# Designs tried in a protein design run: designed miniproteins, single chains, continued (3). Part 9

Each design is a single chain, and the fold is of that chain. pLDDT is the mean over its residues in the fold that is shown.

## One batch from the design tools (miniprotein)

Design m8284
Fold by ESMFold2-Fast:
Structure m8284 (fold): chain A 68 residues (1-68)
Amino acid sequence: MSKELVDYVKKHLPDLFSDEEAEELKKKSAEEVVEITVKKVEQRYGKAAGLAARKELTEVLKELESKK
């Protein structure tokens, strides 16, 4: 689950996390990955971008959960 979320973030926001940061995120829960990603998007791109990222990642997580 967390791996697929991290891969999605790297595909759409490749400069948001380094490869080392991405590997650390894969060790966390999917919920933690969403929260960390949203906070970093908000810090780098602003609050509106963070809100958009939260909505999109929540939908991605639901889709990933429905596949198992």
Scores: mean pLDDT 78

Design m8285
Fold by ESMFold2-Fast:
Structure m8285 (fold): chain A 100 residues (1-100)
Amino acid sequence: MRDQVRQRIRQLDDRVSRMRSVWDQLTPFQQSVVRMADSTGDFGRRMIDQNSSDDVLQQTLNMVDYSIRAVDYAEQGDYDSARQYVGDGGIYMGRVMDLM
């Protein structure tokens, strides 16, 4: 589980890095999604570094996956889909916190 979360965080980090390389060209909404994704990656790393259960890591994996989708949709200009994935990612973050 931890290696799967690490791999998914790397995929998120790649997207964040690409978006940050054109930061001044991003809309305020795209910038907010990138900041959210960056925070999600940091949170995911903390969950790996803790002696976390597989249940916590599974919800963390789901949260990171939804953040990846949110960034991809925001980059494409599909802000409605991006908002949906941000909201769904927040639900998984709540589940991680409930298990901590």
Scores: mean pLDDT 82

Design m8286
Fold by ESMFold2-Fast:
Structure m8286 (fold): chain A 94 residues (1-94)
Amino acid sequence: MSPEQQARLEAILAAAKAATTEAEFLAALVRLDDMYQREGVPAEAVVAVLREVRAHLEARRAASTDPEEQAGLARQVAALDRRIAELEAERAAA
């Protein structure tokens, strides 16, 4: 992986953690998936970013006292769990 690709993965991770709306969060994930599908970034590096985002969202959900925020974060975590499972299955099949 190039230093430029690594810097972009770090920027995407930061953007996902800083996202205040579901749309901003999904936009960050689309950028990550583009790097995987179009630029040859290994699935292992993508999964590592997704796992860090998931840990951040779980910590935020645990700290939240707002049921609406907790529900939104739970949906985002579930979406990450599905994508991680898909990428890990792709790796196992290769």
Scores: mean pLDDT 83

Design m8287
Fold by ESMFold2-Fast:
Structure m8287 (fold): chain A 84 residues (1-84)
Amino acid sequence: SEEENRNLRLGLSSLISAAQLKLLLDQGKPVTQEQVDALKKSALENGVTYDLAIKNIKEKSTLSEEMKEKLIEVLKKWEEEEKK
């Protein structure tokens, strides 16, 4: 449905934004872990998977290849942490 497609797009955007904020946090920028965790939680609760976000970054993102690799690394690390 259109509503399901919209929720999926919003969730994908939220998870990718969480990964971007995590990179900024690791660089010492004025971003909090709580902001990262809130966006990540919201995205996952809306049924977005890490695999779907990684696919979206690879196939549809206009970001540089270097930035795509950094975001994918963050997402893969989070997926691995949640499996344990």
Scores: mean pLDDT 82

Design m8288
Fold by ESMFold2-Fast:
Structure m8288 (fold): chain A 61 residues (1-61)
Amino acid sequence: MNPAVLAGRAMQKLLEGAKAEELSEEEKKGIVELDKFLGSTASEEEMVARAERSAKRQKAF
């Protein structure tokens, strides 16, 4: 499964109310690999935390 699909699954779980620590390692890796592809230099933990914060904002709508 490619990183974009794994990142999508992770985002779906976060939108459903899952916390970052509840994601599988594969889903976290998908987020990290996609962010690195987009040129992010953040830590892997910060990349996952940013995804969780983004999903939290979108869930409010």
Scores: mean pLDDT 73

Design m8289
Fold by ESMFold2-Fast:
Parts: structure tokens; C-alpha cells; sequence
Structure m8289 (fold): chain A 81 residues (1-81)
């Protein structure tokens, strides 16, 4: 269920970021990384942890909106495959 929650969160984030500015996307990545890290801690799911690391890296590297969306898609693939 926590993996399904992480997947739902990432899918929603990908949709929302399409209409965001680069600054809004950057803030959303920071919040998303914290939420995924919490889900990883609660579940012990290594794939959720890996997804959180992908998003955190994009946040730390000051990703643009387009780069942020690609990072979210990469994180989603880790959870779905």
C-alpha cells in the first residue's frame, strides 16, 4: 500500500508540474523528496528509497521544470518496474 501511495504521489506530481514554473517545480521536488523518504522509512522499501534519492538529486541540482518532470518519470519507473 505504501508503494501504491508513492506511485500515486509521483503520477500526481508529474501532472501538476506540467503547469508550474521552474521555481514552483523546485519547491515541489523538495516536498516530494521528503514525503518519499518518509514512505521509504515506514515501508523499508528499497525502491521507494531509490525513487526518493532520484528526486532529491534533482532538487539539489536545481532542476528546471522539464528536468524535474523527467526525474519524476525516472522515479516512477523504479517503483513500477
Amino acid sequence: SLREEAIRMLKGAIERLQTMSDEEAQKALGVGAEQLERLAELSGDENIKRAAEIIKKAYEEKASKEEAIEALKEALKVLEE
Scores: mean pLDDT 85

Design m8290
Fold by ESMFold2-Fast:
Structure m8290 (fold): chain A 104 residues (1-104)
Amino acid sequence: SEELKRRIILELGVQSGILRIQAWMAKKEGNLKQAEVLQQFSDLLDEAVKRLQSASIEEAKQIAKETVGALKDLLEQNKDKLTPGVLKDLEKAIEHLEELVKEL
């Protein structure tokens, strides 16, 4: 639905902003590896938001599925660079997005 598409765009945008702030905080505390990974997640979500804003519902469904896949791949490649708490939060965020995408 158009309403669900708008909700996904909003939630991804908010999550991107949160991750960018968390990346900045990690950098300040000297956790450069976690900062880089969180910035990569933020950038991926920003690109997804950009792609989704002009997409049809069918295009949005495909973009959202690709985004979930890319997030899972990024997480799997970088699990060793993340604190347990951050890792768990990212896993939950990806699971939540995957559930929203199923309803789209």
Scores: mean pLDDT 89

Design m8291
Fold by ESMFold2-Fast:
Structure m8291 (fold): chain A 86 residues (1-86)
Amino acid sequence: SSLLEEGQKLIEEGGRYFREGLEAYKAGDYETALKYFEKAIEKFEEAIRKLEELDPADREARLLLQLARHEKEEVEKFKEEVEKKK
């Protein structure tokens, strides 16, 4: 479905922002890291919202939803670490 494809694209975009945030984090640029982590979380939240509109019996949608939730949790952990260093 188009929602499934949109969810996948949003997960890919969220992953890209997460990687950019991690690069900034490793460089000690905590302000830039936070900005990208917030964008990554936003994209994963949008993916979750779209995927939750699909049939609960859709296995592929459930797997992508699980992935988006897991990735969001990982980004939130790094965001918390950055906030502790400010």
Scores: mean pLDDT 88

Design m8292
Fold by ESMFold2-Fast:
Structure m8292 (fold): chain A 101 residues (1-101)
Amino acid sequence: DPRVQKQSEEMQEVSKKMKELLKYAEEAKKIAEQLKDLSPEELLELAERYIDDGTPYNLELARELLRVLETLPLTPEQQRRLDELKERVAKLQKELRDKLL
């Protein structure tokens, strides 16, 4: 059945893209662990730079840096910046997923 074959090919392509995104997430976690000695200000600036680049890999890096920031004592201003960056990353990652699925 040509329709079943086409649907199977589309599902394989989606699966391949999902595997690439999962690989980026795992690599990003390793990099974030190496950056944990940075100050909250440096981590916020680095996350902003990765978000501005907007590539799938850099968005995963930003996400993991924001998770590290959630574990640190932050000033009210730093916490507000963290919350704004978290919303921005969530929106961009949703847009990427909606294009893949």
Scores: mean pLDDT 76

Design m8293
Fold by ESMFold2-Fast:
Structure m8293 (fold): chain A 72 residues (1-72)
Amino acid sequence: MKVLVVTTPGLSVEEMKEVTEELAKKYGVKGETDIARRVGLELLVAMDGLPAKREIVEYKGREIEVLLVDMS
C-alpha cells in the first residue's frame, strides 16, 4: 500500500490537508493528513526504515515535494 506525504515546508494545516487530499486522489493512493503521522513517516523514510519515492509536483503554481511511501 502506498501513502502520499506532503513534505513542502511553509504550508498551513488547511493548505497541507487540501493539497494532500487532491494529490492522493490524483495518484489513486492514501494521503496522510495527520501532522504527527506525516512527521513519523518522514523520519522512518529518512532512517531507511521504509522505502519511498521522492517526487516534485506542480500544484496551483507551486512546487510541492511529496513522498510516496510503500507501507508493504
Scores: mean pLDDT 79

Design m8294
Fold by ESMFold2-Fast:
Structure m8294 (fold): chain A 58 residues (1-58)
Amino acid sequence: MDEQVRRLRRQAEDAVLRGDRVGLDRYLTELGRLVGPDYAERVRRELDEAGRRTQEFQ
């Protein structure tokens, strides 16, 4: 469980770095199903805020 959560979070972070919004949404959805929507929403906010600071990356 914890390993899967860390893996999905790393995949979501990598998706942001690549500008892969579809991949990001997919990983966050799976993360929410695994540990809960509150945690997934927190991760989404963190990554969305990071993306907003970088105009070339979404």
Scores: mean pLDDT 74

Design m8295
Fold by ESMFold2-Fast:
Structure m8295 (fold): chain A 57 residues (1-57)
Amino acid sequence: SMKSVEQQLVDAFNVLKDMGVPQQHWEALLVELAKKNEIPASKEQIHNKLQEILASE
């Protein structure tokens, strides 16, 4: 089944985290990954989702 937009963002975030990318670059690189993978998420949605993920860690 097709992954949700939120699940696609979480998967992209986990790729960046697993690659050892410094946290300070996660938002900018997540925005670029979303564009590259045609994930239909706004910059604000990406920011809010990243803040939720960080708050749960």
Scores: mean pLDDT 79

Design m8296
Fold by ESMFold2-Fast:
Structure m8296 (fold): chain A 66 residues (1-66)
Amino acid sequence: MKKLEVKGAFAAFTEEELEKAKKAAENSGWSLKIIELPEVSGEEAHKKAAEEAAKSGADIAVAVVK
């Protein structure tokens, strides 16, 4: 056990996608980290969410793209 385990990383482009991620974390009892990003691709947003989750120790991370 030499690294943090991230249960999920997501990109959210809409309020509804963000709300789904929040409900998933809430229903599972997982900790959630939210970050906001400018204009980026979904792949880049997912990568940054995963990186932030690993860094913060959260179970789930969501990158909100606006």
Scores: mean pLDDT 70

Design m8297
Fold by ESMFold2-Fast:
Structure m8297 (fold): chain A 62 residues (1-62)
Amino acid sequence: VTLGELIRAVRILKEKMKLSKEEIIKFLQDNIGVSKEEAERLIELVDNLTDEQLEKLIAEYQ
């Protein structure tokens, strides 16, 4: 799984499915196999970066 795929997954879970932070962490652990710490960093990254910066990361890490 690439960083770009993880960023897209977090954005979908947050914006379209409206999951809580805890639900997103659980989804990433159970379905992707990332650690709780990595899931928390991904959520923080999505929350702190602009849409333009996120799109650039998705393009770079696919």
Scores: mean pLDDT 81

Design m8298
Fold by ESMFold2-Fast:
Structure m8298 (fold): chain A 65 residues (1-65)
Amino acid sequence: SMTEKLKEKARISIEQGKVNAKEGNSKAAFSSLDLAKAYLKRAGADQKTLEEAEKEEEKVKEILE
């Protein structure tokens, strides 16, 4: 379904964000996480799933600092 495809794209974007963070590219890392959140929102993801994505954002910040 379109919803499942959007959730898969969100997951891929989160992983790409982590890769960019490990490579020191903060701009690309945060752009990937923003894209993941947009996909989850379009998929109608619940608040818990969105909060899990926010935790991944904190991990990216820790890698970059």
Scores: mean pLDDT 79

Design m8299
Fold by ESMFold2-Fast:
Structure m8299 (fold): chain A 115 residues (1-115)
Amino acid sequence: SPLLEKVRRLIEEAKRLLYEMLTQKLTPDEFLQKAEEIVRILREAVELLKQLDPTSPEVKRLAAELKNLADAIKTLIDKHLPTLTPEQQARAERLKAEVDRIKAEIDSLLAKANS
């Protein structure tokens, strides 16, 4: 499926960006820019997964991987939160809220698969 292939590529791109965030010394603004890129990629991947058969084992596997990436980026944002300015903290909290929405949508997709 072309959509499955695109979701796989988006997941690999998110993993690469997350690896860069873990291995590079970034400024707070650079960190938040990369976090925003990951969240945008996760959003695109979830919207594509919604167009696929939720009972497919491959779709369930990709949904689980996206949820793991969402958890990883949220954890990483939380670790950096104390070092941020109030304006950067507000930006980080908006990103965390979007991650929580993405996770809720993944959970809804997986619930449909089990119905």
Scores: mean pLDDT 89

Design m8300
Fold by ESMFold2-Fast:
Structure m8300 (fold): chain A 90 residues (1-90)
Amino acid sequence: MEPENNRSALAAAIGAVLAGIGIQFEAELRKRQGGDKEKAEKAIELATKAVEYGLRGVRAASEGNTEEAIEYAKRAMEYAEKATEYLKEA
């Protein structure tokens, strides 16, 4: 059984990937509906980084690299939070 910290990092990384995908979809929809294009594009940019770092976190966790998994999961969550802030203004 994997260490608790590794399992928590994996869950956080997966959550950030799913959040990033959802933010990208919603931001594109808001752009098409005449929302704030600059805010929506920034949300997409940051959400893309959330997905990228989240996937790196998932990979690191799967390989047992707990410290790397935690770092990538943290960065992915930070990007997802920033993307959500821009999305709310779009």
Scores: mean pLDDT 83

Design m8301
Fold by ESMFold2-Fast:
Structure m8301 (fold): chain A 70 residues (1-70)
Amino acid sequence: EEIKKKVEEIVSAPHTGDIVEEIKRRLEEAGIKVKDVQVEATPEGDKMRVTIHVKTEEVEVTKTFERPLA
């Protein structure tokens, strides 16, 4: 599953600036046709829970991670 692994790699990589723009750009540069990219940020105490959902022609990947608010 080359495409699925590539999508997971891109989603799991550190992101700078706009997460949605960054993911779309990297996927397109890798030759992957993007259908949808959604980022959901939910505050949980002193942390932000970030869920990234990527849908492409062949695969769908959802990744959740936490980042500090400060």
Scores: mean pLDDT 72

Design m8302
Fold by ESMFold2-Fast:
Structure m8302 (fold): chain A 79 residues (1-79)
Amino acid sequence: EEEERKLALMRAVSGVPEDASEEEIRRAFMLNTGVPEEKVDEVAETALAFAEKAGITDLSDPRFAPLFLFAVAVVTELE
């Protein structure tokens, strides 16, 4: 459900193998985005909310990447 959607987003952003464990997906996501462990879930939830409001259902949509980066900035205050 919501956890599966967050893991799917983290996998799509990180480019990890489909057989990667939840821990491997989360670690790759943190490494590739610079998001701290405590904010990983909040960033994923925020990015999914932005994608839903924009009508983006495919995470490979070119509109998703800028919305994802904006979600990271909003959650982590990375200016």
Scores: mean pLDDT 74

Design m8303
Fold by ESMFold2-Fast:
Structure m8303 (fold): chain A 75 residues (1-75)
Amino acid sequence: MEEEKKLLKEFTNLATEAIKKAVYYNLSDEQIEELKKLITEASRKIYRLISEGKLDEAKQVLEEFKKKAEEILNK
């Protein structure tokens, strides 16, 4: 339960910061939509994996999300 809460909190914080940076960096509408789709897909996978008790796999999805979000923000 506590590990699940930490994972969800970390994901929520990363997603919020990514959207905030996209706005501040004046990213294109296409880049913002790409970021929103990434957030939606990552949240779906993380929730599914947590429901299945696969916390290590959920952590991997979080790592992948972080890397892909950084790629979008750095373009």
Scores: mean pLDDT 81

Design m8304
Fold by ESMFold2-Fast:
Structure m8304 (fold): chain A 80 residues (1-80)
Amino acid sequence: SIREQAEKLLKKMREHLERAKEHAKRGDRRGLIIEGAGVTVNLLGLYELRKLNPEDEYLQKLYEEGVRILEEVVEIEKEV
């Protein structure tokens, strides 16, 4: 289902965020940037699913969670 696709995208974003944090702890800026790109690509997928289903409140909540994950990656990238 569309919701299952959105949940898989959000799960991938969380996995990329955790790896980004690991790279940041090591001072590995390249690894951090690559994992951050993974967050962005999966958020774009969530954005497109939400655009096609604008009345689905569940998809909107998943998208908003994805935006928070991206914001966390952006803050981490500023410090490394």
Scores: mean pLDDT 90

Design m8305
Fold by ESMFold2-Fast:
Structure m8305 (fold): chain A 61 residues (1-61)
Amino acid sequence: DALREALARAQALGAAGAAAVAWGALKGTPSDVAIEAARHVAENAPTEADREAALLVAEAI
């Protein structure tokens, strides 16, 4: 499952925002809401690691 892989990678990188979005998507957040949240993290997160991990999460949803 690409989304579980994206979550594991985000957690390993300390990308808290991307990890939270991926976890929410796995727990049943609607896909449109989860993708919007992932894009928000990708555009607004203070760390490059979180922004890049969030792009991978958005693609995996």
Scores: mean pLDDT 83

Design m8306
Fold by ESMFold2-Fast:
Structure m8306 (fold): chain A 74 residues (1-74)
Amino acid sequence: AQDAIAQATLAEIEALYNEAVRELEEKGDRDGIELLKKRKDEIIAKINELKAKGQFSQIDADYLISMMILTISS
């Protein structure tokens, strides 16, 4: 169901964010943390928007998770 996919996607985004923030905190990279937080917030907002419209799919999940991974890798 869409709700299950959205919930799993939110959990994955939060897990990726928390791991990346811990690494950046260990390095003292405050600018990296700020940029990552902004991107995470944008991705979560998009998930919530699509979920509210009943349009959240596995394709959207895969895309948004990929965008988060790309952001962390930058």
Scores: mean pLDDT 83

Design m8307
Fold by ESMFold2-Fast:
Structure m8307 (fold): chain A 106 residues (1-106)
Amino acid sequence: SLIDEVVEEFRRLVEWLRENIDKLTPAQLRALLRAGAERIVSKFPDLTPEERRLLVAALESLATMVLAGEPKEDIEEFADTVIAQVRSPEAQELLRKLKEVALELL
C-alpha cells in the first residue's frame, strides 16, 4: 500500500541519518528532515493545508526524537497526541505505523 511504502521510506531516512549524523551540520540535518517529511506528506493530496503542516512537523519531531534516543514513553506520548489531532483516517493510520517504526528504530 502507499502507507506501507511511505513508512518504509521514513525508516530508510532515519537509518541513513543515524549512519551519517556525525557528517552533517545541524542545518543540513534539519533541511534533510524537512525535505523527507514534505516528500512523504506530498503523496497524500487530499490532506488539508493544516493537516499537511501538522504531519510534516510530526514526522520531523519523531525522526529527531529517535535520533536523539529519547525515552520510548516520550515517543509514544508524542505520537498519540498527534494521532488525536488529525481527522483523516489515512493520516491516523500513517501516524500509527510511523509510531511503530520509530519505536523499532530506538
Scores: mean pLDDT 87

Design m8308
Fold by ESMFold2-Fast:
Structure m8308 (fold): chain A 75 residues (1-75)
Amino acid sequence: SDEIAEKIEEAVREAVAGVPGVTGVSARVLGDTAVVLIEASSEEAGRQALEAATPAAEKAAKEEGLSSVRVRVRV
């Protein structure tokens, strides 16, 4: 549902707010899987964002009853 995707997106945006070089965050739900896309200006920013975003996305997805999370970075 769009509401679940928005909650996950917001949790991830909050988690990466301190990571310089993050230019975008979006989330979508496919069945029981949350897919998060993080856009970063560099590979280092992407790596830092992935490390911060993954636990936040997993926590938010579990609270919403989803079975899995995939976090992707685009540089």
Scores: mean pLDDT 86

Design m8309
Fold by ESMFold2-Fast:
Structure m8309 (fold): chain A 70 residues (1-70)
Amino acid sequence: MSEVQQLALRAVGLSLRAVGYILDGDSQGALEEAKKLDELGKKAKSLGDDDLAKQIFDLSKLLKKQAESL
């Protein structure tokens, strides 16, 4: 499995955790996981995968907005 594939799977895992926190009403937990997604997005960009980086940043923004609305 490539390092980009490993990063993509980790982003999926963090996204699912953030959704779990949102469903539980835990805005702080959701924001922490979304912050970790921002770090993965930066890493994807540093690896030259701008498409993956954009997808991760878009997911992080969406999850932060959902967490902020709790």
Scores: mean pLDDT 85

Design m8310
Fold by ESMFold2-Fast:
Structure m8310 (fold): chain A 92 residues (1-92)
Amino acid sequence: MSLLEQLEQLVEEIKQALDEGNITTASLLLAGLYYTVELMVRQKASQADIDRALALLDDLQAHIQASTSLSDSQKSHYLSLIDEAKADLLAA
């Protein structure tokens, strides 16, 4: 499985965990997502893969903002982590 395919799977699993109110699982998967993004940067992913990853992270941020299972502080924390991941991809 490519890193991009792994990122796509993680985004879908995070969305599902948030929809189910499973905050512990969502937090664990978000750590995995951040690690996958860092690997993409280190391995010098193609611009096409970076653009796709950024789109996936934008979709995830929209889902987090719309979540009714998260407190405002939890949303801010998760959105901050995704912003850091996006910044790393943009710097690559």
Scores: mean pLDDT 84

Design m8311
Fold by ESMFold2-Fast:
Structure m8311 (fold): chain A 84 residues (1-84)
Amino acid sequence: MSLEEQFERVVEELRRLMEDPESADPERVRRLLEELAKLALDPRMPPSLQAEGIGELGRAALAFASRPEISELARRLVEEILNS
């Protein structure tokens, strides 16, 4: 699977979980956020997809605002990418 295909898969899965944030498995959301951040930090990833990854992490922080552990992780991952 290409990096772009992995990115699209992770984004699609994360978006589905954001449709019902209260019912989402926190461990599953955590793994997807960490995988998305790892893909965005890959030097082989196109800059446009890195920007999209940051945007999706920001949306996740807002969508999971009622779940501080997840929301705080998403914000920290955005900060890590921006500081790299």
Scores: mean pLDDT 84

Design m8312
Fold by ESMFold2-Fast:
Structure m8312 (fold): chain A 64 residues (1-64)
Amino acid sequence: SPAPPIRFEIELERLPDGRYRATVTVYDLNGNKLETIEIEAETEGEALRRALEYAVEKAQEAVS
């Protein structure tokens, strides 16, 4: 089965106001940067959950 034709990097950081930011960067299999999005939330777990949901959606689109 072929792998999805995209790769993800997710970075999670605490902001100065006590909120969290998840940065999702999408790459093709040749290492070209396709997209970067930022997701902010009140908790680390919520920011990460939303970032992972986005990555799953993009992986599904890339395989379809």
Scores: mean pLDDT 80

Design m8313
Fold by ESMFold2-Fast:
Structure m8313 (fold): chain A 69 residues (1-69)
Amino acid sequence: AEAEALARAEARGQKYLPLIKEINRLVENLLKDLPFEKQSILVAEAARMLVEGMSFEEVEKKVKELIEK
């Protein structure tokens, strides 16, 4: 059901709130000047690394390397 899917999405959002916050910080600091397509790819990659337990500093460094590539 749509209501059930929305509730699950909201619960997932709360569970990953720290992750979302760090991703938004990365976008603001490093990605805001890039085309939206590149932002989307780098955000997905950063989210994956953060979910895997990498530190914000290490993820930021990896994202910077990907931007320079």
Scores: mean pLDDT 72

Design m8314
Fold by ESMFold2-Fast:
Structure m8314 (fold): chain A 57 residues (1-57)
Amino acid sequence: AEFDALVAAAERGMGTKLSPRQRENIERALAESRANAAAGVRDSPPGGKFYKAEPPP
């Protein structure tokens, strides 16, 4: 699942297992990203919801 892949990637990046709090943060961010995509937010590139895409000045 997408959530499991994100958790695994974060654990590799940190070199440690995620706390329940950190896991909840990833789950919430993923849910928000999916909800925004379902709402037809056209200006967000794939994955942009997980990383802040800076608008042009």
Scores: mean pLDDT 64

Design m8315
Fold by ESMFold2-Fast:
Structure m8315 (fold): chain A 82 residues (1-82)
Amino acid sequence: MEAEKEEKLEKIKQEIRDGVEKIMEDARKQNWSPQEILDRFEELKKKAVERAKEELGEEYAEEVEKYADEVIKEALLKYGSK
């Protein structure tokens, strides 16, 4: 049971990483504003958290939210800090 939840959690985390990278690629190609990028990240985060809550439970939803926030911060630092 725990191992299966860990696999699903890892898959959701991978989808978050892939989604963030794709948003940054699309932002560069389509010249999105900072606000548009943030709106896309918010949507990605919301969907990932909802999926985690439905498939894994509330405890994992918090972990997924924290992870998404961390990945988003890292992406913004890479492209926004300098």
Scores: mean pLDDT 80

Design m8316
Fold by ESMFold2-Fast:
Structure m8316 (fold): chain A 71 residues (1-71)
Amino acid sequence: SMKEEIEKIINELMKTARERGDEKALELVKQAVRALYEENDYDKAIDYAMQAARLLGNEELLKKIEELKKS
């Protein structure tokens, strides 16, 4: 499901943000988590995830998120 795909992306972004100590990326990931689980807003969750991926320089994950947004 789209939710499961977003969850996997968020989990990978959270791990990377924590490993790098990137507080700004971590905040964006937390906002994506809130949008997904509290608001059930998949578009908002995807948008925050894209911002985090871009900030972390994870081009492969950013492309995957962009493809998910087109679905």
Scores: mean pLDDT 85

Design m8317
Fold by ESMFold2-Fast:
Structure m8317 (fold): chain A 65 residues (1-65)
Amino acid sequence: DREELIEKAMKLADELKEKYNLPYDTALRIAAFNVALEYGVKHGLSFEEIVKLADEIYEELKKKR
């Protein structure tokens, strides 16, 4: 579920910002890619599909903050 991936990425971004004092946009980008990669590897997505999913998650994260 995409909404669950977005929520997971938001929580990860907040954790990365808190633990490592990263710029927030950097944390959002890393979190979006990490969540997309984990999901994509588990579900057999191609790397191109994973990158697309990461971009989609990142755009949604920007809208929520």
Scores: mean pLDDT 84

Design m8318
Fold by ESMFold2-Fast:
Structure m8318 (fold): chain A 65 residues (1-65)
Amino acid sequence: MEIKLVKEVDASGLSEEEKKFLLELAKRQLGLEAQKLQHELRQKYPDVEVKVEAVVVVDGKEYEA
């Protein structure tokens, strides 16, 4: 079982420093959500290989969380 979590961030009107801060915050939050989901799914389906991938999209660019 493979699940991809995608978080799109609208960074329109933000400065480069604000975009960088928001990207790092979003990556941290989504990474934690992915870890929690993977743990919960492994508890429900112990005989199934579970992989959860997390990606943040800012201005059309993908960043791994």
Scores: mean pLDDT 83

Design m8319
Fold by ESMFold2-Fast:
Structure m8319 (fold): chain A 104 residues (1-104)
Amino acid sequence: SLEELVEFFKSLGFDEETARKLAERAVEIMEKYGISLETLKVDILSFNYFIEQLTGTKITELSKKVAESIIKGLLEPMRKFAKNEKELDLLDFYIYLVKEAAKQ
């Protein structure tokens, strides 16, 4: 549910407003592609772990400069390797997540 996703993003360190924005976007993707809540949570946790390993910082503690470097230097170039619209929408979700994290 939407509220379960809000609590999930809050558990990752996002504030209430950002967690709700991310949860709303996540629900749209889940409904569009028939992705289960559990599958999406695992995918998001894997992305969060990857960013922490890459940067040495929590995703919610990224500076705007580091977030911009990740978006422009890594995530946007990855759009070329997307096989379908689902992969593009998931990648665009992660770009959105990194942008919103840096605004906190």
Scores: mean pLDDT 89

